Designed miniproteins, single chains, continued (5). Designs and how they scored, part 102

Each design is a single chain, and the fold is of that chain. pLDDT is the mean over its residues in the fold that is shown.

## One batch from the design tools (miniprotein)

Design m19549
Fold by ESMFold2-Fast:
Structure m19549 (fold): chain A 76 residues (1-76)
Amino acid sequence: SEEAQRHIAEGDAAYAAGDFKTAAEHYWKAGEVLREENPELAAEYFRKAASYFIKAGDLKKALEYGRRAQELLEQL
């Protein structure tokens, strides 16, 4: 999906700039777009989002997104 690729690229750019919160948000959006087409890859991007929210100091969002990734993996 071109939309997912765009979010991945924007997430990578944000990460390179040290903006972990923006990187996490873009990786989460990539996971949402990929959910139907490739749920395994979507789960990977949800985990990356959770990890980067930890780096950003947003533990509440890290826990929320980590839980959503786990729920998706349990449906596979």
Scores: mean pLDDT 84

Design m19550
Fold by ESMFold2-Fast:
Structure m19550 (fold): chain A 60 residues (1-60)
Amino acid sequence: SDEQLAQQLQQAASSVPGVTHASASVDKEKKQVVVDIEASSPEAARAAQQAVDQVRQQFK
């Protein structure tokens, strides 16, 4: 479900060293999960985005 995907995406992003904030929310009308990430460095932001993308590929 979108809610399960949101939880997995938030956990994946927040587990990356240097991520200062990560949240995932479900737009129920559009059936989309939105992830917001804040990181202390561009490298951490890139790593977090890659982690999110990997989870999307595995989960849907």
Scores: mean pLDDT 78

Design m19551
Fold by ESMFold2-Fast:
Structure m19551 (fold): chain A 76 residues (1-76)
Amino acid sequence: MDEILEEALKIARETIEKGAKEGKNVFDIYMEAAQKATEFFLEKARQLNLSPEERAELGRRLDAGIRKLVVEVVKK
């Protein structure tokens, strides 16, 4: 479970760093990172047959993590 979150957050970080380097606005960076990380997360959750409760918990942690990464990267 934590491995899925770590991999999804890695995808988010790479997407955020690329977007910031390309001069995209913060909203577009966040939306692209959230989309790619969520697509990866949902695919892995399906493969592992995670419960609805586990999916909800990981989804909350993923959103919080993406928001922190956007603030961290965009503020230098």
Scores: mean pLDDT 81

Design m19552
Fold by ESMFold2-Fast:
Structure m19552 (fold): chain A 71 residues (1-71)
Amino acid sequence: SMEEEIRKAIEEIAKKYNLPEEITKKLLEARSGEELQKIGTELVIEDDTEKLRKALTEAAKAIEELERKYA
Protein backbone atom coordinates (compact mmCIF):
# COMPACT_ATOMS: atom_id res chain seq x y z
CA SER A 1 0.00 0.00 0.00
CA MET A 2 1.02 3.63 -0.42
CA GLU A 3 0.87 4.10 3.35
CA GLU A 4 3.36 1.26 3.97
CA GLU A 5 5.74 2.49 1.24
CA ILE A 6 5.64 6.04 2.64
CA ARG A 7 6.37 4.71 6.13
CA LYS A 8 9.33 2.63 4.88
CA ALA A 9 10.74 5.55 2.86
CA ILE A 10 10.56 7.93 5.84
CA GLU A 11 12.13 5.35 8.17
CA GLU A 12 15.03 4.66 5.78
CA ILE A 13 15.65 8.39 5.23
CA ALA A 14 15.55 9.05 9.00
CA LYS A 15 18.14 6.29 9.51
CA LYS A 16 20.30 7.63 6.66
CA TYR A 17 20.40 11.13 8.17
CA ASN A 18 20.48 9.89 11.79
CA LEU A 19 17.42 11.92 12.77
CA PRO A 20 16.24 11.96 16.41
CA GLU A 21 13.44 9.50 17.27
CA GLU A 22 10.99 12.33 18.10
CA ILE A 23 11.50 13.91 14.67
CA THR A 24 11.16 10.51 12.98
CA LYS A 25 7.86 9.88 14.82
CA LYS A 26 6.46 13.23 13.61
CA LEU A 27 7.54 12.54 10.01
CA LEU A 28 5.87 9.10 10.15
CA GLU A 29 2.53 10.88 10.70
CA ALA A 30 2.72 12.14 7.09
CA ARG A 31 0.45 10.29 4.64
CA SER A 32 0.94 12.65 1.68
CA GLY A 33 3.34 15.25 0.31
CA GLU A 34 1.05 18.01 1.61
CA GLU A 35 1.12 16.56 5.14
CA LEU A 36 4.91 16.18 5.00
CA GLN A 37 5.23 19.86 4.02
CA LYS A 38 3.10 20.93 7.02
CA ILE A 39 5.04 18.71 9.44
CA GLY A 40 8.38 19.76 7.91
CA THR A 41 7.58 23.45 8.32
CA GLU A 42 6.78 22.90 12.02
CA LEU A 43 9.95 20.83 12.58
CA VAL A 44 12.21 23.43 10.89
CA ILE A 45 10.80 26.14 13.19
CA GLU A 46 11.72 23.95 16.20
CA ASP A 47 15.13 22.67 14.98
CA ASP A 48 16.56 24.11 11.74
CA THR A 49 19.46 21.82 10.74
CA GLU A 50 20.96 20.95 7.33
CA LYS A 51 20.39 17.24 8.04
CA LEU A 52 16.68 17.83 8.64
CA ARG A 53 16.35 19.97 5.49
CA LYS A 54 18.08 17.30 3.37
CA ALA A 55 15.95 14.53 4.92
CA LEU A 56 12.75 16.54 4.27
CA THR A 57 13.75 17.16 0.63
CA GLU A 58 14.48 13.46 0.05
CA ALA A 59 11.27 12.37 1.82
CA ALA A 60 9.18 14.86 -0.20
CA LYS A 61 10.66 13.48 -3.44
CA ALA A 62 9.99 9.87 -2.39
CA ILE A 63 6.38 10.63 -1.38
CA GLU A 64 5.75 12.59 -4.62
CA GLU A 65 6.94 9.57 -6.63
CA LEU A 66 4.68 7.25 -4.59
CA GLU A 67 1.67 9.60 -5.03
CA ARG A 68 2.29 9.59 -8.79
CA LYS A 69 2.47 5.76 -8.78
CA TYR A 70 -0.82 5.42 -6.85
CA ALA A 71 -2.67 8.20 -8.72
Scores: mean pLDDT 79

Design m19553
Fold by ESMFold2-Fast:
Structure m19553 (fold): chain A 78 residues (1-78)
Amino acid sequence: DLAEKAAKYAEKLSRENFELARRLAADPSVDPSVAELARREGERYLKLAEDLKKNPDKKLAQKMIDQYNRYKEMKKAS
């Protein structure tokens, strides 16, 4: 279950990064390289979700969950 949960979080981070990339690409005040970085992060999280489904390692899954929680906190931008 932990790996399944982590894979869902990775898929959600992928979708959020692709959405962010689209929003940043539409903003003329943002450097295009920033939008590209978000797109690349989306691709990396998709790969990670696939890896977690193939390789249900509890420690890797926990790291992914920690990463997701940190990402959510960062997005809140105090």
Scores: mean pLDDT 79

Design m19554
Fold by ESMFold2-Fast:
Structure m19554 (fold): chain A 91 residues (1-91)
Amino acid sequence: SLEEELKEVLKEVLEENPELQGLSEETKEKALKMVLDYAKGVGAKSLEELAKILKETQPGILDISEEVLNSLEPEMQLVVLMLKKIVEKNA
Protein backbone atom coordinates (compact mmCIF):
# COMPACT_ATOMS: atom_id res chain seq x y z
CA SER A 1 0.00 0.00 0.00
CA LEU A 2 1.01 3.66 -0.32
CA GLU A 3 1.14 3.93 3.50
CA GLU A 4 3.57 0.97 3.70
CA GLU A 5 5.75 2.51 0.94
CA LEU A 6 5.79 5.84 2.82
CA LYS A 7 6.85 4.04 6.04
CA GLU A 8 9.86 2.65 4.14
CA VAL A 9 10.69 6.18 2.86
CA LEU A 10 10.52 7.47 6.47
CA LYS A 11 12.84 4.63 7.59
CA GLU A 12 15.39 5.53 4.88
CA VAL A 13 15.22 9.25 5.80
CA LEU A 14 15.88 8.41 9.47
CA GLU A 15 18.80 6.10 8.52
CA GLU A 16 20.35 8.93 6.44
CA ASN A 17 19.61 11.58 9.13
CA PRO A 18 20.59 9.99 12.50
CA GLU A 19 19.96 13.29 14.36
CA LEU A 20 16.22 12.84 13.65
CA GLN A 21 16.06 9.27 15.05
CA GLY A 22 15.54 10.69 18.57
CA LEU A 23 12.23 12.32 17.60
CA SER A 24 9.07 11.03 19.34
CA GLU A 25 6.91 8.39 17.66
CA GLU A 26 4.08 10.99 17.69
CA THR A 27 6.23 13.41 15.63
CA LYS A 28 7.20 10.63 13.17
CA GLU A 29 3.55 9.50 12.79
CA LYS A 30 2.44 13.14 12.30
CA ALA A 31 4.99 13.58 9.47
CA LEU A 32 3.92 10.29 7.86
CA LYS A 33 0.24 11.31 8.05
CA MET A 34 1.00 14.74 6.53
CA VAL A 35 2.73 13.16 3.50
CA LEU A 36 -0.04 10.55 3.13
CA ASP A 37 -2.76 13.25 3.34
CA TYR A 38 -0.88 15.35 0.74
CA ALA A 39 -0.59 12.33 -1.61
CA LYS A 40 -4.34 11.61 -1.25
CA GLY A 41 -5.17 15.31 -1.76
CA VAL A 42 -3.29 15.41 -5.10
CA GLY A 43 -4.71 12.03 -6.22
CA ALA A 44 -1.39 10.13 -6.16
CA LYS A 45 -1.87 6.34 -5.78
CA SER A 46 1.86 5.44 -5.79
CA LEU A 47 5.25 6.97 -4.97
CA GLU A 48 5.95 7.22 -8.73
CA GLU A 49 2.78 9.30 -9.28
CA LEU A 50 3.58 11.46 -6.22
CA ALA A 51 7.16 12.04 -7.49
CA LYS A 52 5.82 13.15 -10.90
CA ILE A 53 3.34 15.59 -9.29
CA LEU A 54 6.05 17.03 -7.00
CA LYS A 55 8.44 17.60 -9.93
CA GLU A 56 5.72 19.42 -11.92
CA THR A 57 3.92 21.41 -9.16
CA GLN A 58 6.31 21.87 -6.17
CA PRO A 59 9.87 22.36 -7.53
CA GLY A 60 10.57 24.78 -4.63
CA ILE A 61 10.31 21.93 -2.09
CA LEU A 62 13.20 20.15 -3.88
CA ASP A 63 15.39 23.30 -3.75
CA ILE A 64 15.22 23.86 0.03
CA SER A 65 18.59 24.77 1.57
CA GLU A 66 19.94 23.04 4.70
CA GLU A 67 19.57 26.35 6.60
CA VAL A 68 15.87 26.63 5.69
CA LEU A 69 15.29 22.93 6.46
CA ASN A 70 16.91 23.29 9.93
CA SER A 71 14.61 26.28 10.70
CA LEU A 72 11.48 24.10 10.31
CA GLU A 73 9.61 22.25 13.07
CA PRO A 74 10.81 18.60 13.36
CA GLU A 75 7.71 17.08 11.72
CA MET A 76 8.08 19.48 8.75
CA GLN A 77 11.79 18.58 8.43
CA LEU A 78 10.72 14.91 8.10
CA VAL A 79 7.99 15.82 5.57
CA VAL A 80 10.44 17.77 3.35
CA LEU A 81 13.12 15.05 3.55
CA MET A 82 10.53 12.35 2.71
CA LEU A 83 9.28 14.31 -0.33
CA LYS A 84 12.87 14.86 -1.55
CA LYS A 85 13.63 11.12 -1.07
CA ILE A 86 10.48 10.15 -3.04
CA VAL A 87 11.58 12.33 -5.98
CA GLU A 88 15.22 11.10 -5.82
CA LYS A 89 14.17 7.40 -5.78
CA ASN A 90 11.83 7.95 -8.77
CA ALA A 91 14.16 10.11 -10.90
Scores: mean pLDDT 82

Design m19555
Fold by ESMFold2-Fast:
Structure m19555 (fold): chain A 70 residues (1-70)
Amino acid sequence: GSKEEAESLFEKVVAALELDPETALDNSKKNLAIGLLRMGGFHFNQQQEELLLQTKNVEALKQLLIRLAS
């Protein structure tokens, strides 16, 4: 998908999980967000998933997703 599609989908995931951009992410919330992104049509290899799981908050996860979608 395009960067705009990735950003739009992530904003919907963030809204569904009631998270703000500064919300600290534990592994449970990260896995749930990644699962919802996969259901929305995004696929991640093991290395990309490991990078996403290393992000510390919602904004960092969003920026990495946009970068991977390019």
Scores: mean pLDDT 73

Design m19556
Fold by ESMFold2-Fast:
Structure m19556 (fold): chain A 75 residues (1-75)
Amino acid sequence: MADARLEAARAQARALGEPHADWTKEEWIAFYRRAAEAAERTAKLSEEGGDKQTADNHRYAAERFRRVAEELEAA
């Protein structure tokens, strides 16, 4: 469930020494949405530059970030 995803995000933040370990669900949703937009933008720039592997990697990351945000919203 999305609450488990939120706890996973907090656990990762704690492991990295991040100050974001106590972020709310809404704050994590906003973060993942912005991360997805950034990854999508980088993917487009990489594709235009002829680096398909980097573009595919960033599109995969963007899709994953969007899915996490959607799962958090569903909770």
Scores: mean pLDDT 74

Design m19557
Fold by ESMFold2-Fast:
Formats: sequence, structure tokens, C-alpha cells
Structure m19557 (fold): chain A 55 residues (1-55)
Amino acid sequence: SPAEEMRRTMELVEAHLDAEIARLEARGDSEGAATLRRLKDETRASMEKEIRELE
């Protein structure tokens, strides 16, 4: 279903962002990591809203 495909896309996007956040934190870029965490939260909220509308 379109909702299931969007959930899979969201999981893939979140995994990619989590890897980049970990990389930034490992090199001491706490501000960059915080910015990506905010982007992740906003992206998740937006995608979850679309998933609800597709169901």
C-alpha cells in the first residue's frame, strides 16, 4: 500500500540521518548534530501525517 511504502521510506531516511548524526557527534560537531536531529523530527512528523491521510 502507499502507506506501507511511505513507512519504509521514512525508516530508510531516518537510518541515513541517524548515521550522519552519529558521524557529526563523533567528530565533535554537536551543533550540526542538533540541526539534523531537528530535521529528523520535522521529517518524521510530516511523513506520519501523510501516512495517516493515506490510510
Scores: mean pLDDT 85

Design m19558
Fold by ESMFold2-Fast:
Structure m19558 (fold): chain A 90 residues (1-90)
Amino acid sequence: MAEEVERARRLLALLRAGAAPREAALAAGLEEADAEALATLDPEALALQLEAQLLLAEGMELLASSDSPEAKAEAERLIAEARRLHAAAA
């Protein structure tokens, strides 16, 4: 999970730097088959989806690891932001 999150962050950073999806995926450490699956995707839509997935993962982890009202409020904020970005990527 942590390694997957780190790869997603690297992929997002490369896409935001202007790399093509396939090249960004390979540079982020994805396998050739996975990189090829991303080759035809729009870089901006892919970047928004990755950011949404990262925020959702962070919010879900916060809900799983803490029962504080502050953690719940922050998790709800992260999940709401993830949903907004995911909608924008469509």
Scores: mean pLDDT 80

Design m19559
Fold by ESMFold2-Fast:
Structure m19559 (fold): chain A 69 residues (1-69)
Amino acid sequence: SLDDLREQIVASFRRHLKSLPVEEVQEEADRFIRQLTAHLRARGWPQSFIDEVVAGLNKVRDEVIKEQS
């Protein structure tokens, strides 16, 4: 399902960010979110799906950065 796909993307993103040095997390997260958003839009994915994925990724970025503060 789209919900399962969204959860897998978000979970994989969290694991990826947690594997990076602290100083690289913000830059890599912002780069990934920007690139993925552009790619999904260009491919014609439903806007509701894109919005949910982006919200999940932004939440994970903020959580990982906060954990490092």
Scores: mean pLDDT 85

Design m19560
Fold by ESMFold2-Fast:
Structure m19560 (fold): chain A 60 residues (1-60)
Amino acid sequence: GSSLTEEERRVARLVIEHVKETGRPPSFEEIGAELGISPERVRELLQRAADKGELLDVLK
């Protein structure tokens, strides 16, 4: 896939880890609280990661 920024990779990794552990994606609010960023920022970073092909298996 395309190279992710450090912030995009951090958000994507947390989502993937949550899905692997729980079988469900976390909310944007949960990831935002964990990383100290807004839920809107989490959504933006995940969208960018998905556009780069890094989250295709998680979003399907």
Scores: mean pLDDT 72

Design m19561
Fold by ESMFold2-Fast:
Structure m19561 (fold): chain A 84 residues (1-84)
Amino acid sequence: MEEAAERGRRLGIERVEDILPDIMKSVDLSPETREKIRELLGEFGGWFGRALVEKTPQEEWQKKALEVLKKIEELVKEDLEKKK
């Protein structure tokens, strides 16, 4: 399970993992927004783990990753609007 998830990261999602800490550090997000982002990543991780075990095509799990990333972007934008 862990090895399958790690291989997925090396196939393209590792960049997202590397960027996320910098975003959370630099963008000054509220604790509530950070918590929601972690929950979304947890849900994606569970789905991703199952997808890797079932050998879901890379194109499908990349599409799912983009959907999760878009939701994270929307949460960040809404939090920044409150900061205004």
Scores: mean pLDDT 64

Design m19562
Fold by ESMFold2-Fast:
Structure m19562 (fold): chain A 65 residues (1-65)
Amino acid sequence: GPLETARRIGREIGEEYAKYGILYSVDEVVKILRLELKERGLSLSGSTLRRIAREAVELARRLLE
C-alpha cells in the first residue's frame, strides 16, 4: 500500500544520502517523497510524509557517524 511504499522509499533516500555524505532537511525529503509517490499514482497526508521523512533523516544521521 501507499504507506509501505513511502517507508521503503524513505529508507532508500536515507541510505543513499548517507552514502554520499548528504544530509537533507525533513522538508526536502517530504518534497522528494511526494514526487516519488505521485509518479506511482499514490498519495499520503502531509503529517504521514513528515513522519517518514523524519525517520529517513535520522537514519542518514546515524549512518553518517
Scores: mean pLDDT 82

Design m19563
Fold by ESMFold2-Fast:
Structure m19563 (fold): chain A 76 residues (1-76)
Amino acid sequence: MEVIEADSLEEAVEKLQEVIDKYGIADVRIVYNGKEVGFITPAGVYSENPEIAEAFKPLAEKAKWGPVRLELVINE
């Protein structure tokens, strides 16, 4: 599985936007400080954490379907 690591929520958004712009996405699993907190697809953001959901919502709305499945690891 492809893994993207980020040191902040802002950096994670920027790195994921670059992947979406180049390839599109099929599924992105979000891991925040060692805990799985949600998923992103072009259909939307699914998270029990409202801050994570709101941070990635604009990104999901602009996302296009593509082959990429990855894990987004955020450690703050």
Scores: mean pLDDT 81

Design m19564
Fold by ESMFold2-Fast:
Structure m19564 (fold): chain A 115 residues (1-115)
Amino acid sequence: SDREVLMEIVRRWFEEARAVARETTDPAEALARFTALTFKALREMRERLPATPETDAWETLLAHATGLLAEAFREHPEKTVEFAERAEEVVLGGIREGLPASEIIRALDALLAEV
């Protein structure tokens, strides 16, 4: 299903993002690597998911999550892996429950405020 494809892409993106957060201490390198992972995931979404407003909203969610992850890394590098793990649970939980991307984005903003 499209939901299963989306969740596969999201899980892999967060796994690779956590690896970046463990492997570097340079915020500029982390931002570049997170951005590259996001472009890779967006390309896979466009190839594997239907061209719908829902897919566009998930692309926006992934771009927003990238920004929050980069901010967490810059301000609290030691907490970034934990933030990414909790963010993955929020995103995957929201997708499973059928929540709109905008609601998941609000939950992610609230999560970063706790860091």
Scores: mean pLDDT 90

Design m19565
Fold by ESMFold2-Fast:
Structure m19565 (fold): chain A 110 residues (1-110)
Amino acid sequence: MSHTLRLIDEAIERLDEASRQLDQLQSAQDKEGMLQQVDNLIAWYQELAARTQDPELRAHLQNVIASLEAIKAEADRMSINRFYMFVDANLTISRLHLRLMKREYEEKMA
């Protein structure tokens, strides 16, 4: 089960990278850059979902992908600030979920 913990850590690391890039792009008022960063995160999470054997982790990654795709579909109708707020909220909730999953797996292996 150390494999699942490693994939959760990879998911958190990619999420933290995406959050840092989004903050910089928001400051620069670069909506195209933010869209590209969302696309990059979706691609990374699709790869992680394909690699995981854990159904809970896979379901979570797929839910995040679906939510980001839904936000992206409405991007043309949003200001830069509104788009940032929706993406940032989604990443924050995902980070909390992944950290809770990690804790549960660590407790089961102790």
Scores: mean pLDDT 85

Design m19566
Fold by ESMFold2-Fast:
Structure m19566 (fold): chain A 92 residues (1-92)
Amino acid sequence: SIPKVFVNGKPIPEEDSKEIYEIFKKAYNRSEVSLEADPIKTIDFELDEDQPLEDAIVVIDGETTFKLSELKPVLGEENYQKLLNIIEKYRS
């Protein structure tokens, strides 16, 4: 199933949620971190209006938190920029 994706607690459209999830799955597969037990249910991107996107906090299932910039080396530049572009659409 596709996780529910939020920006500052606001749900984003399913099409963009699918794209973000595919980007995240590619990251997890490359890290050999097995998502072995449970599928991701929620992804939330938390940031202030005046904050750089790179400083946004990513929250997975309300438990795992990290900065969005930490994904850049894992995703590569192209996929990282795609992710930033999707989030930017819902910032304002």
Scores: mean pLDDT 74

Design m19567
Fold by ESMFold2-Fast:
Structure m19567 (fold): chain A 57 residues (1-57)
Amino acid sequence: GIYKVELDQEVNVFPGDILETSDGRKVKVLASDGRTIYVDAPLKVGETLEGHKVLKT
């Protein structure tokens, strides 16, 4: 699936990158636009992704 995620700050990521959550889960970046990224797996508000906090899903 495709999941839209808003982070607390802009991250320099590209389609195909693999990012890790604070609990060790891996998600693939599908697209990015400023603070918004699109990933292949769901994330929860308050979770961190490479140290950046998820504000909105």
Scores: mean pLDDT 82

Design m19568
Fold by ESMFold2-Fast:
Structure m19568 (fold): chain A 117 residues (1-117)
Amino acid sequence: MEEEEKRRRERIQQLDAEVRASLDTAGEKAYAEAKRIRDETGPAAGVQRAGDLLAEEQRRLVEKAPSEWQPEVARLAGRHADEAMAAVVDKLNADVTEESRRAEELQRQIEELKRKL
């Protein structure tokens, strides 16, 4: 194997790790913002906001990359943005399920209190 191919592979691995870490961080922020917007405006608006935030981070990562690495960073950022978006949607769906269970529990407690009044 040529030393140049080894250096290229090592650089791609480093870029993959850096892009993944940035989009994982952006995904956590997107989830928090999506949850807030969902509660204020509705679930479609929350998902749209998360998508917008991840698209902005993806664009920022590509623009910051050296010109020779921009196509590779674009490919990596696209993949990790899709994975981060899927994780955000999964978390939002899990929250709805948990919130529904808690609402049912609270309703049962309210009914029990009403019987004692």
Scores: mean pLDDT 83

Design m19569
Fold by ESMFold2-Fast:
Structure m19569 (fold): chain A 79 residues (1-79)
Amino acid sequence: MLEEIEEAARHGAELARQKGDESTARLFERILELVKTGEEIDIGVAQIAASVGLVAAKNRGDEELAEAYERLLKLISEY
């Protein structure tokens, strides 16, 4: 599970960098760091961050980033 979350977050960060969006890439990396602590509060913050990122990507019509956030959010919710 954690390995899949790491892969999903890394994919999202790489996708954001390919689009020139370093801030979004850093957000994916921060979400991974929060999940890696294993603390309930940090995992909760990671879920909120991924949810906000998903809504923002959908509002921009960025389907690739939206899919990356949806996958990450699902994996974190099942962790």
Scores: mean pLDDT 85

Design m19570
Fold by ESMFold2-Fast:
Structure m19570 (fold): chain A 79 residues (1-79)
Amino acid sequence: SAAVERLMREFGLSRAAAEALVAAARAKGISVPLLVGLLREAFRAMEERGGYRDEIVAPLARYLGVPVSLLRRAYERWA
């Protein structure tokens, strides 16, 4: 889908990770632009701190209803 392709391009996600995030956002009624904004803000905040931070990712993972490991892998590919 266009949403999956956008997440793969913007964040360097695998297709499986992008599909999981789009499905989670859809289940929560979160738009794709809002999902992209949330991921971008979390990833920038971690980059400013010098790398991955559970305290940033865990609340976002809970909000989206996805495993923390999925967002950690997403950040590792994006960085």
Scores: mean pLDDT 84

Design m19571
Fold by ESMFold2-Fast:
Structure m19571 (fold): chain A 90 residues (1-90)
Amino acid sequence: PALSAQELADRLSQLPTLAPESGVEVRDLEVTAVSETEVHVRATLTDTETGETVDLEQTLRLGDDTVEVDTTATGADGTVTRASATLPAP
């Protein structure tokens, strides 16, 4: 892979400044490289219009040319949504 898990974690920790018009506030961002090929991301997202809060948890696994992303989103009511995606490696 072009990036190690630690390099990916470092880059994710330096997320670009989101403009206020994004409508989403990111809080409590935690990015951890748990192995040479696996990064864990946790964050609390707040919709600035509705005030709804979602707890995000992601596991990113680095392959040769791909990144596998497993996302778990937990709403304020305790509803859990899970999604998996395969993305090109950065």
Scores: mean pLDDT 71

Design m19572
Fold by ESMFold2-Fast:
Structure m19572 (fold): chain A 74 residues (1-74)
Amino acid sequence: GLIDRAIELLRRGDLDGAAEVLETLSPEQVREALERYVEENKGNPGLGPRLRELARILESRGAHEHAEIARSYS
């Protein structure tokens, strides 16, 4: 599904592709996708910076609520 696609793009470091998928999801689905991604990346020092950059990309696309969710996990 789209949640799994978003997580796969995040795993690849394709933040632009991930943002494109995430902006089509509901806020609840974005939280589900990011919670799963954060859980599998616990202890990774790059996680916070990547989520902040993802939030910047979402904000630039006009997905303001989605960007705030991404920032909440960073």
Scores: mean pLDDT 89

Design m19573
Fold by ESMFold2-Fast:
Structure m19573 (fold): chain A 112 residues (1-112)
Amino acid sequence: SLEEAKKRLPVLVEQLSDEDTGVRHLALAELYKLSEKYPELVLEKALDAIVEALSDEDTEVRQAAIYLLKKLAEKFPEEVKEKALEALKEALSDEDEGVRKAAKEALETIEK
């Protein structure tokens, strides 16, 4: 429900800064699932934390964050561009090929 999503979102945002990599990864997966039903709420409450996750030490966390930004950019390209353009451009130079590909796809979605 929307009420449950509103209560869960602050917890997920906090979990994106957790010391445990698995907790951060699972938080991004749950945010992605919530964005399917409540994309505006995820954008409003989690966008800044998702952008911060693009600088995560873990490759899979960075990739998951970029795919979530791409998903949000399909509905809110201007809002995602405002917050994430610089970080996504930096991700084009990431050490991981998967992260670079995800960043390219997200940037293409923003520039549609």
Scores: mean pLDDT 90

Design m19574
Fold by ESMFold2-Fast:
Structure m19574 (fold): chain A 86 residues (1-86)
Amino acid sequence: SREEQARIVLELLRGAREGKEVPQEVLETFLADEKLQRIAQIVMYREILNPLSEEEREELIRELLSLSDEELEELLKKAEEEAEKI
């Protein structure tokens, strides 16, 4: 479900941000899903410029989950380009 996908991405990003161990089930689900990987990368690149609140991060993830793979690829390219300007 979309709710489960959002939780997986949130848990992975929380683990990465806090330097904490990510549960094995979360990691396995994330690594099996290319869409979730792209979403996580977009969020991480955006947070390099401006840290997001937990609520803002959840809203962004839900928005990204509604997009097509092509739209996500374009957003990832733009996020990478903006991060490189730092």
Scores: mean pLDDT 79

Design m19575
Fold by ESMFold2-Fast:
Structure m19575 (fold): chain A 57 residues (1-57)
Amino acid sequence: MKEIEEHLKLSEEYNKRARELIESGGGVESAVQAAAEAVLGAGHTADAIILERKAKE
């Protein structure tokens, strides 16, 4: 399903930005922003799982 693929793509993009922020060495502020990006990515992963489960019903 296209919607599942879009959510997984967004999850990957948020996780990539979170990793880049941690690797940048920007200190506590970068770590806080990285955590926020990771949470947004996790939300998109959850949406993809819900959509996949509905498609199997």
Scores: mean pLDDT 78

Design m19576
Fold by ESMFold2-Fast:
Structure m19576 (fold): chain A 74 residues (1-74)
Amino acid sequence: SLEELEKQAKEHYMQALRLEKTDPEAAIAHLEEAIALLEEIRRLYEEQGDEKGAARAEKGIKDLRARLEELKAK
């Protein structure tokens, strides 16, 4: 379900935040998983015609991709 995917994406994001300073490689992996889940969430909202849901997911994808690039640059 969308709710389960959103929960999984949030859990991966929270794990990335916890690991960012101690294990950057693991934090990167969790961000990549959160991005993949948000891409699926965006696709599902688009299929349902939920433009607001799709826009929220797209913003999340952009924010997490920016954070991922910052971590990779270190």
Scores: mean pLDDT 87

Design m19577
Fold by ESMFold2-Fast:
Structure m19577 (fold): chain A 74 residues (1-74)
Amino acid sequence: SEMEKWREELLKIEATEGREAALKYAGAYLYENLEKAIKEAKERNEEIGEVGESGKKMLEKAKEYAEEVKKEKE
């Protein structure tokens, strides 16, 4: 499964590059998957609950991590 592959990659990054790198990878993955889930829900006209202030802060932090990971790979 995608979740199993993600966990294996996360553990590999932690072992080779350390915990901070693993946390950045986790944040980037979370952001991408949440963005896809929101897009798919909107396409199906599903009701998306209001994202509270805590959720918005979490998404902003995950987005920052995703941008850092993307810049490091390019």
Scores: mean pLDDT 67

Design m19578
Fold by ESMFold2-Fast:
Structure m19578 (fold): chain A 70 residues (1-70)
Amino acid sequence: AARAAAEAFAAALEPALGRAAALVAGHDFQKMVESGLSVEEAARAVAAGLPAEHAAAGRTGMDAAIKAAS
C-alpha cells in the first residue's frame, strides 16, 4: 500500500534528515504514488531532490519503500 511504502521511506530517511524533513519527504512520496507514479519512481524523484550529502539516505529510503510495497 502507498501509505506503508511512504512510512518505510520516511523511517529510512529520519536518521539522515531528522524527523520533520523525513515526514515531509514521506508525504511527497505518498502524493506522487497516489498521482500514478510507481513506488520506485516516486522514491527516485524525492531522492533526486535531496542534497548530495543525503544521496545514500535516499537510496536506503527507496529500498525500504520497495520492500514495504512488496
Scores: mean pLDDT 80

Design m19579
Fold by ESMFold2-Fast:
Structure m19579 (fold): chain A 117 residues (1-117)
Amino acid sequence: SELEQKIKEVEERLREAERKGDKRGQLESYLELAALYIEMGDLKKARYYLRKAEKLFEELRPELSEEEQKAWELRIYAVKYGLYLLSGDVEKAEEYRRKMLRLLQEHPELEKYLPKV
């Protein structure tokens, strides 16, 4: 499937980023994998990659500009929203949807960092 091919491509990019010590590339790949596994309905793998993305984001946070921090926060909130919808946690899903909307209202320029549907 198209999703399975995309997962394989992102897993290859992740391995390359890990080999090079590219922390930003690792963060990008973890978050993309989390989103792709949500689309596949694989809650366990989605949680695994989201957890890795969140941990790495907090590690990198002091080195990021304010715009970069908000861009990553927005993308993480979007993935969390999808994860909580998949798991049936409606209250958590609504929490992260509101966090996304608030960021976009305060920083409309961040919309370009969200994946196109």
Scores: mean pLDDT 88

Design m19580
Fold by ESMFold2-Fast:
Structure m19580 (fold): chain A 57 residues (1-57)
Amino acid sequence: SLEEKIREALEKYRKEYQHTLDAEEGFARFLADLLNLPKPPTLEEVRQIARERLRAA
């Protein structure tokens, strides 16, 4: 599922970019690549996506 893929991608991203101080901004850029978005979403959009897509997992 999309939610499961995002969860697994987030775990992999966290480990790989553990040195990133702004993990939310990095995650937004990662999400843009993962979902093939034209540009990174804002932090508020990332939080909305995370709440909706990860809530069931």
Scores: mean pLDDT 64

Design m19581
Fold by ESMFold2-Fast:
Structure m19581 (fold): chain A 85 residues (1-85)
Amino acid sequence: AEEQLEEGRRLLEQAVEALRQGDYERAAELADQAYELFASLDPNSPLVAAALFVRAQAYKGLGDEEKAKEDLERAREILAKAAAA
């Protein structure tokens, strides 16, 4: 579990760096991998929301506004539930 959290965080850091470089396809792939790891551990974790938010930014960079909106809405829902707890 902790090893998977560490791997997910590394993937998310790499995804953010890919976004900074304008490599939106790579950012989406890395954020997707981070999302899968975090969601397998706890689907309601703020880390899942973080991965979805990064993936949404990558999709927006690729011109896929619909996928970006879907991920952003899911991320906001997770964060709202976490803030209420």
Scores: mean pLDDT 86

Design m19582
Fold by ESMFold2-Fast:
Structure m19582 (fold): chain A 86 residues (1-86)
Amino acid sequence: MEEEFERIIEELKDPSKQLEAINRFLELVDKIPDEKERIELLQRAVEEGLGLTAPTLHLESDDPLERDISEAFVLIALGVAKANAS
């Protein structure tokens, strides 16, 4: 999993592979049963792959609603990046 995730991060940095990398990443995340791990990987993909900073992400919050909102923001950021890559 970590090796595949690192490969996806590198592919996200390449505009010619970004659309495919986003699709592969979303498929990988859908297979992860732990919500906290999914959110952490989503944040890393946005910050390390896309080079975006999201100071409003509260992945460490004890409030599940705040974590869900943070996950939604990351998914929106990935969706915008996917649209720009098209």
Scores: mean pLDDT 65

Design m19583
Fold by ESMFold2-Fast:
Structure m19583 (fold): chain A 100 residues (1-100)
Amino acid sequence: GMEKAEEVLKTLREAADRAEEIAKKNPRKPSQEELQRINKLYEEMVELLNKLFDEVELTPEQRAEIAELLKRLGDAALQSPEAIPVMEEAVKKLKEILEK
């Protein structure tokens, strides 16, 4: 129950913070290929989080924080494609948490 939600929140907080740090240091516009990869990773994270929402009763505050962290992570990757590996690692960790 709650343990999965806490692991997801921790994973997304760490990913958003790291992606924003990378974006601040290495700002550049993504290529069309990089934009497609960012969009695909974002969609995969949304699908994984929808599975979490079906399995665990989250508070409105937890849902709002997850949405904001997902937005921050995506925005960071759009500001710097050097953050794409952070999104890839976040997707992998979310899959591992949800498959437990």
Scores: mean pLDDT 86

